# Designed miniproteins, single chains: the designs that were tried, part 52

Each design is a single chain, and the fold is of that chain. pLDDT is the mean over its residues in the fold that is shown.

## One batch from the design tools (miniprotein)

Design m1802
Fold by ESMFold2-Fast:
Structure m1802 (fold): chain A 100 residues (1-100)
Amino acid sequence: REEILELVEQLGNNAAVAAAEAIANGGDKEKVQEILDKIREILDELIEKIKAGEASPEEIKEKVEEVMRLFKELAEEFNVPKSLIDSAEVTVKKLYEKVE
């Protein structure tokens, strides 16, 4: 649980860094913030379910896939460096290894 929680928090940090870079590169602040808020809402709900022992491995993967869809939306619409997306994908891979 601890390692899964740390990786979910790391994914949230990856999202915040990507959003900051999108804004710095001339992205629409309100639109970037909307995507970041959606990511945070999904991750906060997931963290609470994991802490309660109510999150299945399948649910964790489903919610993480939803977050990565939003990350890719940031990359497609804003000039976010591929390295930041790659860092998030590494976090996701580690998370999947811990839930299986």
Scores: mean pLDDT 82

Design m1803
Fold by ESMFold2-Fast:
Structure m1803 (fold): chain A 81 residues (1-81)
Amino acid sequence: MTAEQVRQFARDVIDEVNKLVKQGKYKEALLLAEIARGMLLIQLSIEKKYSDDQETIAAIEEAIAELDRLIAEVRELLAKQ
């Protein structure tokens, strides 16, 4: 996985989560974001152990941080239902 592929994956996931939120599907939005975050954590572990590609590592860490913010927002919306 390249840094560009990580950024595209994050963008695609964030776009889909936002579409689900607009539809009021907060549980589905949360599940998608949590699955994507888990996949990125696995990839981060692989990159740190086997490649040391600093640009890709930074892109994954940024993507995880964006998903953490989005997960917090979706959890807040779900709690208000």
Scores: mean pLDDT 87

Design m1804
Fold by ESMFold2-Fast:
Structure m1804 (fold): chain A 80 residues (1-80)
Amino acid sequence: SKEEELKKRLEELEAFKNRMKQILVDTDKLIAEVKADPSLPAARKAQIIANLNKSKQTLEEVIKRVDEKIAKVRDELNKA
C-alpha cells in the first residue's frame, strides 16, 4: 500500500540521516585529533582541517535536504 511504502521510505530516510550525523560527529573528532597531532606541520594541519570543514558543510547541507524529505513524507502520512 502507499502508506506502507511511505513508512518504509521514512525509516530509510531516518536511518540515512542517522548515518550522516554519525559521520559529522566522527569528522569533528578527526579535526580535534589533527589539531592535537604534534607530528603534523602547521600548514598541513590547516589544509586537512579546511578540507574536513568543507566536508562538514556538505554533510550539514545533505542532512538539511533529508530533513525536508522526512517532513514531506510525514505530511503525506498525516493526510492518509
Scores: mean pLDDT 90

Design m1805
Fold by ESMFold2-Fast:
Structure m1805 (fold): chain A 58 residues (1-58)
Amino acid sequence: MAEISRALADLGLPGEAASRAVGLAMRGASPEEIKEELSKVVSEEKARKAAEAIERVK
C-alpha cells in the first residue's frame, strides 16, 4: 500500500485520486477500472502510468 501511494504521488496525482486508486486496488478492482476512474481526474497518460504501477505491485 505505501509503495503504491508513493508511486502515485510521484506521478503528481491529486491526493483524492491517489487514495481512490489505492482503495480500488485493495478491493481487487482491475487495472482497467482504476484507469477509468483516474482518467476522470487526471490526464490519460497519468492514469495509464498509475494503473501500471498498481498492477506491478499487486
Scores: mean pLDDT 74

Design m1806
Fold by ESMFold2-Fast:
Structure m1806 (fold): chain A 84 residues (1-84)
Amino acid sequence: MDKEAVIAEAERILAAQFSDGSVPGTYPDLTGSDSGRNVALLLEAYRLSGDPRFREAAERARAAHTRADGTVRDTSTSTGVADA
């Protein structure tokens, strides 16, 4: 995958990250692995760009999804706000 494509997907995940740090899964329902893939994309974007925001977002997502034991079903639920 191109560096620019990885960063663009990670930016979308970052923008869609919920205030508790969780990231959306596949809409309308969970496909099981999307949270892990989204965390991996954030880490890959960090590796490619050096931007610590991606690493921090990935760490928050891991903590949130470990607690939740899964991904959020879709982005229409608690949309929009990552914690500051």
Scores: mean pLDDT 61

Design m1807
Fold by ESMFold2-Fast:
Formats: C-alpha cells, structure tokens, sequence
Structure m1807 (fold): chain A 101 residues (1-101)
C-alpha cells in the first residue's frame, strides 16, 4: 500500500529529526566540509529533489509538518555550506514555504 510505504518513510523522518536534535550539528557540518566535500555536494545535488518530494508528501499525508520543515531547514543549511546550486537552495526554500501554509 502507498499509504503504508509513506508511513514507514515518516518513521525514518521522525527518527532522523530526533537524531539531529540530539546531535552536534556544528560537528556534522565540519565533517561534511573537511572530508569529501566535492562528493558530498554532488550527492546532495543528486538526491535533493527526491528528498524534498518525500518530505512534502510526509507533511501533507501524515501531518508531520514540523518534522519535515526542520529537516528541510537543516538541508538548506548543509546545502549552503556545501555550495550547492542556487536552483536547489531555492527548491528547498519553496518547499518550506509550501508546507508552512
């Protein structure tokens, strides 16, 4: 079932959000910059659109708006640090605005 698949993805999103709240975000940012920055940027750019679509769907269908927004805001911060394309940063910002409505 599509709904069951989305519910499983929502549990992953909740877990990631909790882990990020309990993690040292600054240490994670430093790790991303000091090791394989180019590969991290390329991976981010490759998967960003799919992650945005998943988070929007989770927010809309399961009401996990706060969790989705927090993850998108963290992705925006990481994307800015990695120097990803402005187009991708704008897509993340627009997704946050759409969910906040």
Amino acid sequence: SEKKEIEKKAEVVKKLNEELKNSNKEEIKKELLSNKTEENRESFEKYAKKVIEILKKIAEELGLKEEAIELLKWLLEVGEILGVKEEILKEIEEAIKEIEK
Scores: mean pLDDT 72

Design m1808
Fold by ESMFold2-Fast:
Structure m1808 (fold): chain A 90 residues (1-90)
Amino acid sequence: SQIDQLLQQLDQLIEQIRSTSDRDQRIALTDQAAQVLLQLAKALGLSPRDIEFIEGVLALVIGVTRTVGATGEEVASLLEKIREAILKLS
């Protein structure tokens, strides 16, 4: 299913984020993971209001990755919590 494919892609991206020591690569992978999470929320049929809220949270995670020098583990943990929230809202 599309949902299973998105979850598999997300798991791969999160593992790559954890494994990378390169800041620029981490930023690029975080941007990709954010897009997959947004696609997952839409595929699960979340309301427009919930999608807007998730977009705001994802923008904050991207900001943390770019500005405050967050580690791969810190970013991966945040993305996993957002995934859990999306699944609970669906």
Scores: mean pLDDT 86

Design m1809
Fold by ESMFold2-Fast:
Structure m1809 (fold): chain A 100 residues (1-100)
Amino acid sequence: MSKEEKLKTVDEIAEGIRAGADRMVELAKAGASPHELDVLAVATQMLALAVFIEGGIYDEEIMKLVIEGVDKVRDYALAGDAEGARQAVEELHKKLKELV
């Protein structure tokens, strides 16, 4: 796989995580429980992992970074920190680009 193809996969994953983050923030503002946001975080993680696996990329460091990064986004959403959630997604996106 070329570096350009890997970067495209990372960009697609980051877009999915950003959409999940926006949804977590929206639901938290609507009074969603920690359990409801946890379900959405798990769904966001599973979709990201599926895209990496389909792309033929299995790296334990990348997988761990995605899992921990999405958990951080969920924690910011639960705290009502929409800006912190967005910044966490952008930091995760930058780190993922550095690993491919």
Scores: mean pLDDT 84

Design m1810
Fold by ESMFold2-Fast:
Structure m1810 (fold): chain A 77 residues (1-77)
Amino acid sequence: VSEKELEREILVALARMVVGIAKIQVKTLPPEEARKALEEAKRQMEKIIKKAEELGLDTSEIRKVKEEGVKEMEELL
């Protein structure tokens, strides 16, 4: 495994963790707090995407994790 491949895998794992935590928050918190949790997750995902771009990594998987996660969470609100 190359250094860049490992960095990409770590950022994808981090993205999945951020989305996973946010989904739990959206399902368990009151609606106002759930919306704030979704907005925070969007902000954290943008930071992960920016970091991947700065490192010259493929962002397609991270963007897909964000898109699918955000869509699912918005459908729960």
Scores: mean pLDDT 85

Design m1811
Fold by ESMFold2-Fast:
Structure m1811 (fold): chain A 60 residues (1-60)
Amino acid sequence: DEEEAARRLAEAGGVDERGGRGGARAAQHMGSLPSPAEGARLALKDPEGAASLARLGAQR
């Protein structure tokens, strides 16, 4: 499940980048943050874009 793993990483990276699960979650609630569903859709359309997002999330 290499491809599915990459997409799951993109989803986690996207959510983590916006700080959806941390204390920032409360603040981001007002700012329309990318949900896991949005990350999954992005991975479906642009797997390269999703991979880039996951990389940013891991690096950041």
Scores: mean pLDDT 52

Design m1812
Fold by ESMFold2-Fast:
Structure m1812 (fold): chain A 83 residues (1-83)
Amino acid sequence: SPALQARLQGLLTRAQDLIQELQQMAQEHPQYQAELNRMISQLNQIQADAQAHASDSRVIIAQEAALATQQMRLHVLKKELEK
């Protein structure tokens, strides 16, 4: 459906933006590079799973939740870096 395609495109855009931010943080904080690279790998997997099941709304919803989890993880890490 057009609505599901819009959700998929939004998910892919948000995941790419988050990957770019994580790459920048890995350059600024080499001590967290291994953890940030694991998050980038998880985001790539989220994109792959969403694209493989683009017509399955349940999969898209699950990948949106997985993306939100990675966004929260980055938020927590940013707060730790402020200490």
Scores: mean pLDDT 88

Design m1813
Fold by ESMFold2-Fast:
Order: sequence, then C-alpha cells, then structure tokens
Structure m1813 (fold): chain A 65 residues (1-65)
Amino acid sequence: DKLKEVEEESRERFRKILESASEVLDEMAEKGRKEAEGKEPTEAAAIEIRAVGEGVDYALELSRK
C-alpha cells in the first residue's frame, strides 16, 4: 500500500507539472507564431525555434522542483 501511495503521488505530481508545462508551451508557441507572421521563412523558423526552446527550458525548470 505504501508503494502504491508513493507511485500515485509521483504520478499526480508529474501530471500537474506536464499540464502546467503544456499550457506554457502552447502559449509560447502561439506567441512565436504571431511574432513570425510576415517574416521571411528563415527568420520565422528561427523565431519559432527560439520560442519552443524557451518553453522547453521552462518545462525542465518546473520538473526540477
């Protein structure tokens, strides 16, 4: 039972982190997409990649604590 409790708590904690990270990633991706509007393809790609990278960094920071 104790192992089951620890497993359930870890799963719920991970779930909440993923949910929060997913929302932030979606928001940052949307901002990157809008910032890329009207830009040249190469510049637009760089902006979108940067936005995704920032989202990933944020998700990793959330997963640390």
Scores: mean pLDDT 70

Design m1814
Fold by ESMFold2-Fast:
Structure m1814 (fold): chain A 61 residues (1-61)
Amino acid sequence: SPQIQQLQQQMQQATDQAVKQLTADLKARGYSDKDIADFVAGMKKQVASHTAARIAALRAQ
């Protein structure tokens, strides 16, 4: 579905920007690389779960 492909591309771009901003902010605040990686992994997991739910809803139409 073109809508699913567009959603995946938009979510990937938004996630990449969020990761970049979060990493820079946490680095500037003195967080360790491990803590930053843990925060980023948690955020990516939540985004992936939300995206999967939206894709499932689109496929159920």
Scores: mean pLDDT 82

Design m1815
Fold by ESMFold2-Fast:
Structure m1815 (fold): chain A 94 residues (1-94)
Amino acid sequence: SMLDEVEELIKKLKEAKTEGEMIEQIVELMSLAQKALKEEPLEVAREILEKVIEALEEYLKNNPDLSPGVKEFVEEAIEGAKKKLEEVEKKIKE
């Protein structure tokens, strides 16, 4: 399932040892979230976006010494995911 793929990518992100590997997993998580918005029910897309946001926020908290460029990349990914989550929540309420 797409939720299982998200959990696997979050695990890989936690196990990543280089900034390049971390960026690769984050790009894959964001790609999967975008796919969920197109292919999954709104409630599943919401759950995926919530899990992605939580994982990325935890990653920033646990990696305070990230290079400025990587930190900005992760912060922009979080902001993008939050905007998509707001749109999904609005559609669910309609």
Scores: mean pLDDT 84

Design m1816
Fold by ESMFold2-Fast:
Structure m1816 (fold): chain A 78 residues (1-78)
Amino acid sequence: SLRERVARTLRRAADAILEAKDQLELEIALSFAVMAAATERDLPEEVRRLLDEAIAAAEAGDREAAARHLREAADIVG
């Protein structure tokens, strides 16, 4: 389903953020997560909040927090 694809992309993005060598690679991984979430109209508000928290953590350089928030979002999506 589309939800399963979104969840899979969010988990892959979390892994990619943890493996990112620099801020650009991190931002690219995060952009894939945001774009995947945008393909599903009926995502719960909690998922959108977790994505915002992942973006904020990534901007602060907290890769572990960004990855954690994306994994939590993926679990809610499917």
Scores: mean pLDDT 84

Design m1817
Fold by ESMFold2-Fast:
Parts: structure tokens; sequence; C-alpha cells
Structure m1817 (fold): chain A 71 residues (1-71)
């Protein structure tokens, strides 16, 4: 489901940002794009690459807003 894609994408993005695991970052980008959140996907990948907390926050906010609309 779209909700599952967003939740998995967020979990992988969070892990990638914390650990620097680029495979998780790329998978998070793919899942968020499949969920129809290309802006969040790109921000999450860039945050993982650059360790940019502001981009990580923006990606999370976009995904959280999308999750609220799925309920």
Amino acid sequence: SRRELILQGLALADHAIQTGNMDDAKQAQRLLRQAGLPEAADLALEAAKTKDVEKAYKAGKLAAEALEKEE
C-alpha cells in the first residue's frame, strides 16, 4: 500500500542518515518516489549524502503530511 511504502521509505531514510548507509538511502528514495513523493525522496537522499538535518526534516514533514492524508 502507499502507506507501507511511505513508512518503509521513512525508516530506511532515517537509518541511512544516522549510519551513512547509501544503499538504504537509495532504497528510501525509490520507495518514496513509488509512493508519489518525489520531493521527499530527493530531499531524503540528499540529506543522507550531505548529513543535512534541515533537508532530513523537510523530507520527514512531507512524508508525515502524506501519511495523515492516507488516514
Scores: mean pLDDT 81

Design m1818
Fold by ESMFold2-Fast:
Structure m1818 (fold): chain A 60 residues (1-60)
Amino acid sequence: SMEEKKEIDRILAEAIKRAVEQFTGEQRRRLVDALYEARKKGMPAEEIRELADRLFEEAK
């Protein structure tokens, strides 16, 4: 739905902002690329949120 697409875009925007604030260089690029790839693959909003949380945990 259009509502789900907006939710996905919001989750990505927030996660990308966090990545830019917390990481630099290659680590930031990998996190951002993974999030964009998840959206491109049509991953549901909840799964993208879980992916972001996992990626941030692994990157610390």
Scores: mean pLDDT 82

Design m1819
Fold by ESMFold2-Fast:
Structure m1819 (fold): chain A 64 residues (1-64)
Amino acid sequence: SAAAEALLAAGRAEGEELVKKGLELLRTGTTREEVLRGTGLVIRGIGLQIQAALDAGYSLSEAK
């Protein structure tokens, strides 16, 4: 459904932005704290993208 596609797109966009922010911190960071923070954002962003895909799969099963 259009609603399931919109939710998937929103979750992917949020996850992609977190990965982008994390990678920027890793590229510019010089301290251990900055590296850990950047790594955490990348992991969280990937997790959100996986969760969005799983949620969209369930929604598509319900929407038929």
Scores: mean pLDDT 78

Design m1820
Fold by ESMFold2-Fast:
Structure m1820 (fold): chain A 85 residues (1-85)
Amino acid sequence: GVAARQVALVLLAIGHALDPTATVEEMRADIEGGVDWLIEHGSPEELRETARLLENTAEVLDKLGHQELAEISRSAAERNREAAA
C-alpha cells in the first residue's frame, strides 16, 4: 500500500546516502520512480504526508553532509505537494 511505499522511499533516500557506489543519477532516478508511483496511487492527503516525510529526510541528510541527496529529496517533496494541490 501507499504507507509501505512512503517508508520504502524514505529508506531508499537514506540507503543511497550510505552507499559510496551509488551515483547521483541513479539516486535521482530511483527516488523519482518511487515518487511517480506515489503520485499515481496516493490520495492528496497521502501525497502531503509523503512531502512532509521527504522534507524531514532532506533536513537529516543535510545535517549528515549529504547535500546533493538532500536537494533531490526536497525536489521530490515539492513534486508531491504540487500533485496534492
Scores: mean pLDDT 80

Design m1821
Fold by ESMFold2-Fast:
Structure m1821 (fold): chain A 82 residues (1-82)
Amino acid sequence: HMTVEELKEKIEKFEKGDLSGLTDEERAIYTGVRALRAKGLFDPENPDIVDVSDTPLGRELGKDKVTLDELLAFLKERVEKN
């Protein structure tokens, strides 16, 4: 089982251009996080906070804002169960 902490480290490496050794599950999660970053949804004052209020994810979670840990745990659960 990949931990949320390990996933965070891999996303940080992906953002810095280290694309080596990605699994299919990691690629799916990175694609999701990249899409949210492209929409400008990460809080610049609190980089671990994501504004999901105007997204399908926010509607599903019933929250306007989530932590990066909560987002990664949600994406990991979805990828691991499919």
Scores: mean pLDDT 67

Design m1822
Fold by ESMFold2-Fast:
Structure m1822 (fold): chain A 58 residues (1-58)
Amino acid sequence: MSAEEMARAAAETGSGMPAEEIPAEDAKRVAEGAAQIAAGFGHDYEESLRAAREAVGA
């Protein structure tokens, strides 16, 4: 699983909604949480954070 795929899956799981439906006010926090989860699986945190922000529209 790529960092982008992992970050998107983590964001959707953590928010309980599709990445596209995450409210803008929550997008930054959801992206940070998703990036931390992806980093826990061995992905680079900075790359995962970038991918997560793109996935949630932040």
Scores: mean pLDDT 71

Design m1823
Fold by ESMFold2-Fast:
Structure m1823 (fold): chain A 69 residues (1-69)
Amino acid sequence: EEELAEKYREKLEELEKLMEKAREVASAEQLREAGQAILPEVQAAIDNEDYERAIELLIRGYEEAIAAA
């Protein structure tokens, strides 16, 4: 996980900033709904060890939550 975090540091930083922004502009319910919508695809990516795809799906989910807010 630490090795993967280093490899994907830039994408993880982008995700972290989006999460912070989403918490400021979107309601907790909107964030939960956005998360639930992508969770099956994120879980499938993790199961396939495609962590880059999992991170990209999370980024997209938060971007959509922010846009909907």
Scores: mean pLDDT 72

Design m1824
Fold by ESMFold2-Fast:
Structure m1824 (fold): chain A 100 residues (1-100)
Amino acid sequence: SFEELKKRVLKLLEELRELGMELLRVSEDPLLAIGLILRIIGLIIDVERAKNREELLKITQEAIDIVDDMLARFPGAPEDIKARLRALRDELEAIAQELE
């Protein structure tokens, strides 16, 4: 269960990193996009090191905050990127609820 939840969070963070790279390519603010990508990479490292549900919940909540930042700070992003960000947010929220 916990190992399966870690794998699910890692998969979503990898997808989020790919979306961050897409935002970097199309963004009018590449430094903001780079900062978000670095935050995501930090969370990927944190997930690998997470030892319990409480630590994984904190990481998952931080990932949701990054998605919210991406949606708020890139309102002009292509709709396909925004739709994928919203889908990732929903999946992260579902995992956070399972961890509570």
Scores: mean pLDDT 88

Design m1825
Fold by ESMFold2-Fast:
Structure m1825 (fold): chain A 58 residues (1-58)
Amino acid sequence: GDQDAVDTLLSQLEDLLKNFDPQNVVNAAKTTLPDSPLSAANQDILLKGIEDLAKKFS
C-alpha cells in the first residue's frame, strides 16, 4: 500500500543522504512531492521523514 511505498522511499533516501547534502535532498523533495502520485497525507509523512533524516546527517 502507500505506507509500504513511503517506507521504501525513506530507506532509499537515507542511503542518498549519506552521500549528498541533506538540505539539497529536502529542497528537492519539497519541489517534487506535489507532482508525485502519493496522497497529500503520505506526502506530508514522507517530507517529515526526509526532514528528520536530514537533521540526523546535518
Scores: mean pLDDT 71

Design m1826
Fold by ESMFold2-Fast:
Structure m1826 (fold): chain A 79 residues (1-79)
Amino acid sequence: SAEDERLLAAFRQAHEELLTLLAGATAENKAEVDAAVALFRAQAEQILAAVSPEYHPEIRALVAAAEAAYAALQKKLAA
């Protein structure tokens, strides 16, 4: 539907913004990063509940990519 396409476009934009934040993040940005990741996780849960199952693989792939980037950042900042 047009609504599903709109929600997916917004989620793709949120994903790109999160990846940009994670790529530039330092220890000083930890609170902002943690909050942004928590918001993205909440948005992922909402979109999965709202959109048709045909979009779920793409959404899950975007979530997996974001989680991997966040884990890599956490490992870097814990060193």
Scores: mean pLDDT 89

Design m1827
Fold by ESMFold2-Fast:
Structure m1827 (fold): chain A 69 residues (1-69)
Amino acid sequence: LEEDLRRIAEELGVSVALVRAVYGLILHFGEPSESQLRHLARALGVSVETVRRTAEKIKELIREGKLKP
């Protein structure tokens, strides 16, 4: 799992902390709200677009069965 999250972070050019935080939101809530994405962007000093791209990638990998929900 941690190796998968690190690989996603490297592929997207973002921090592993962002990938872990987004993964946690998806596991807990399914579809993160716009407010949750904005809060995370502010907390980690990244753009909302970056958070959305990270969420989309994680959701894709979960749908493909490559990442455990």
Scores: mean pLDDT 79

Design m1828
Fold by ESMFold2-Fast:
Structure m1828 (fold): chain A 92 residues (1-92)
Amino acid sequence: MLEEVLEELIRAAREFDPEVEESARRLAKQALEMYKKDEVNGAVSAGLAALGVEERAIKRVPEKADAIRQRGMELVERAKKVKRELEEKRKE
């Protein structure tokens, strides 16, 4: 579910840097608000939040860039899966 993806995003950000966690919480709140109004756009917003957190984390801790990119990719893939499931539901 999207809420689980957003919680994992916040946890990943916390592990990288406390300032990145604050940014992740703000982006996750925006994605959740979008999800309540439009579930598909909420899933897209969650994927964009994961990319934004990845970019910020790499700038803060460039020595962990490879690990950050792998984690970001996993979160983007999970958000894309949620989007696909929601789009399939709309076709039925």
Scores: mean pLDDT 81

Design m1829
Fold by ESMFold2-Fast:
Structure m1829 (fold): chain A 76 residues (1-76)
Amino acid sequence: SHDEEVRKLLEELYGPEKAEKAYEFGRELVLDFLIKTGGLTREEAEELLDSPRGGEILDRMVLKKSTVKEVLEELR
C-alpha cells in the first residue's frame, strides 16, 4: 500500500526506530490538515487516511486545489 512505501522511505532516511516516530508525526500533520482545511471530524479524517485512497486524495488536494468532498466524489 502507499503507507508501506512511505514507511520504507522513512526507514531509509531515519532508520527503523526513528521512522516509526516520523510516520506518526506525519500522520498527525495530515489529520490536522484534513480537519482544519477539509472541515472533517477527527473520525472522518482517520477513516479517509486509513482508506486505500488516502494518499491519492491528499495528492489531488495539494496539486489541483480541490476540496476533500470534490476529490472523494471523483474517486468513487
Scores: mean pLDDT 66

Design m1830
Fold by ESMFold2-Fast:
Structure m1830 (fold): chain A 68 residues (1-68)
Amino acid sequence: SAVEKEFEELKKEYEEIKPSLSLSDQLLADYMLEEGERALKEGDWETAKRIVEGFRKFLESVKKKLEE
């Protein structure tokens, strides 16, 4: 599905920037990935979509901090 593909792409993007993130940002990202994977496994598409959108916004936010 589009949600599953997008989740995989965001996970790869996170892995690339992870070494540049604070421990607190890494823990939050890891939690979002765990909850997203759970939602996808359970077929909870509404929760999965919300987590994917939240994770995308989180990654954009931390990238902006790295540009400072």
Scores: mean pLDDT 84

Design m1831
Fold by ESMFold2-Fast:
Structure m1831 (fold): chain A 94 residues (1-94)
Amino acid sequence: SLSERLRALAERTPNPEVSRALLLLSEAVESIEKKDYRSAAVHITAAGIWLSAAALEGADPELLQLLQQLLQRIIKEDWDGVAQVLDQLDAYLA
C-alpha cells in the first residue's frame, strides 16, 4: 500500500525531520482512506511543520521539492501521482 511505502521511506531516510513528516503522511493516507478527513488534516499539518523544520536545517532543495509534491498530491487524493513521487524518492535515497 502507499502508506506502507511511506513508512518504509521514513525508515530509510537519514534526516529525522523528513522521517517524521513521511510517517505523518502515511497516517494521513490511512485517515483519508477511512474518510476521516479531520485526522488527515491534523497529520498533513504536522507533516508540513516537520518539512519546514527540515528546510530550516538546510535539507536538499530537490528532496524538499519532492516532499512538497508528495504532500500536495495526498491532499488532492491523486494516488497515481503519489506513487510517482514515491518512485522518485526511492531513486533519491538509492
Scores: mean pLDDT 90

Design m1832
Fold by ESMFold2-Fast:
Structure m1832 (fold): chain A 74 residues (1-74)
Amino acid sequence: AAITPEEFEALLAEQIARAKALGLPQELIDAGAEAARAAFEGADAATRAAIAARLKALEEKYAPKLAEIEAKIA
């Protein structure tokens, strides 16, 4: 079953809202949303790799904050 762009954006918005509620940094949320949109739109391998590298760097930058969020959920 094909998902429409409108349905994709609605699902992405729900995931963003959950991430914000968990206290994830906005910069990391924005990068994650960009990665999800690039994948949905079928962006080329180089573009997806660049987005993935930036997301990885942000996850490393925010590793202590992510660990704190994980501890609060557990």
Scores: mean pLDDT 80

Design m1833
Fold by ESMFold2-Fast:
Structure m1833 (fold): chain A 92 residues (1-92)
Amino acid sequence: DEEIERLAEILSELFPSLSLEQAKKGVKNTIERLRELRETYGEAAVDSLLESIRRGLINLGVSEEVAERIVNAIRYLAEGDYEKAEEELEKI
């Protein structure tokens, strides 16, 4: 839960038009969607959505390194690996 809040804070800082509450809802919705995609279509669908998110962040002006760390953190949060999610977020 703390890692979701930290990711939302990072997203709100990168995109000032996003409120912290909107960012937090977006992160939670993305995690739920990734879990559903994994159950229905497997890892290829998860990889496809995360690649789409990564490219979207880069197109909005986020660096490739930061975008990669954000999508890695989202992947780990969806897997319940909070330690690895925190490691990725600390490197931003």
Scores: mean pLDDT 86

Design m1834
Fold by ESMFold2-Fast:
Structure m1834 (fold): chain A 86 residues (1-86)
Amino acid sequence: SEVKKLVDEAVTEAVQRLVEAGTPAEELRKAKLLLQELRNAVEKAESKEEAIKAIEEAKKKIEETLSPEAAEIVNEQLEKLKKKIE
């Protein structure tokens, strides 16, 4: 429950920062889909270790899918999320 709240906060912050940075609508759509995948993965996680692995996998997919600028914005929030769960 607590981990889920932290993920929801990180996802909200990442999306807000992408909008503030002027991220194109199509790029924002891709980011939102990947962040929803992360939310689903964390919801299925049975431990903090599994949640951290889900975050690390999401960071990799973000780097592979988004522009360097958008990936940096999102992955900054995901790194902060990981440190809060640790």
Scores: mean pLDDT 87

Design m1835
Fold by ESMFold2-Fast:
Structure m1835 (fold): chain A 100 residues (1-100)
Amino acid sequence: TIVVDTNKALELGKKVAEELEKEGKKEDARKLREIMRQYEEALNALDFEGAIKAAEEMLKLLEESGLKTKNVEELKELLRKDIEALRTLLAQFRSVRANL
């Protein structure tokens, strides 16, 4: 079963954004919240390509931020798994569409 845990990603993302603000990285926190919104909107629209792009942008932001908390590492791991799951879903979706 392919599972994308949107609720867990959003919960961790909110905590990480708060940690970024606490460390004075307010612009990184703002960007993270915006990308999280784009990720959720893409998933709700079944835009798997857009969701993958948003998740990859979140990973890049977290890596470039320099923040190394437990929540950051958990979010990075979850996003890597979600990207893999979304790529599998995208391939399956494209295969089904091509056979219509």
Scores: mean pLDDT 82

Design m1836
Fold by ESMFold2-Fast:
Structure m1836 (fold): chain A 59 residues (1-59)
Amino acid sequence: SAAARRERLLAEIEALAKEKGVDPLSAAMELYHRDPSARPLYQELLDKGVAEGKKSLAG
C-alpha cells in the first residue's frame, strides 16, 4: 500500500540521516535523487518545515 511504502521511505530517510549526520530534509533530498518516488515525501517535509518556521516566528 502507499502507506507501507511511505513508512519504508521514512525509515530509509532516518537511517540515511544518521549515517551521514544530516537533518531529515537533507536525507530526504538525497533519497529523492536515488529514488524519484521519494519526491512527494521530500516535498511534504519541506512544506512542513516552512509551516513550522512561520508558526515559530508568529509565536
Scores: mean pLDDT 70

Design m1837
Fold by ESMFold2-Fast:
Structure m1837 (fold): chain A 80 residues (1-80)
Amino acid sequence: DAEALLERITEALRSLGVPEDVAREIAQRAVDAYLAAETPELGILAATKAVRDSLLDAGVSERTATMGASAVGLIIREAS
């Protein structure tokens, strides 16, 4: 369920201090990247990369961006 996945990712990013509107935008990018991929494994890699790159662009530290990407990867893997 793409909507449930979007909400879980949005809440995970909000827990890291990302504003709700920005978190939802990044979560949508992650879900879109996952769904566009040829395989679930490539989808998880694409989604985690999208989250990390988007958090870094938003000025989040590399350590926090890596933690956020890892959390999103776990959420998607649990949903799959």
Scores: mean pLDDT 85

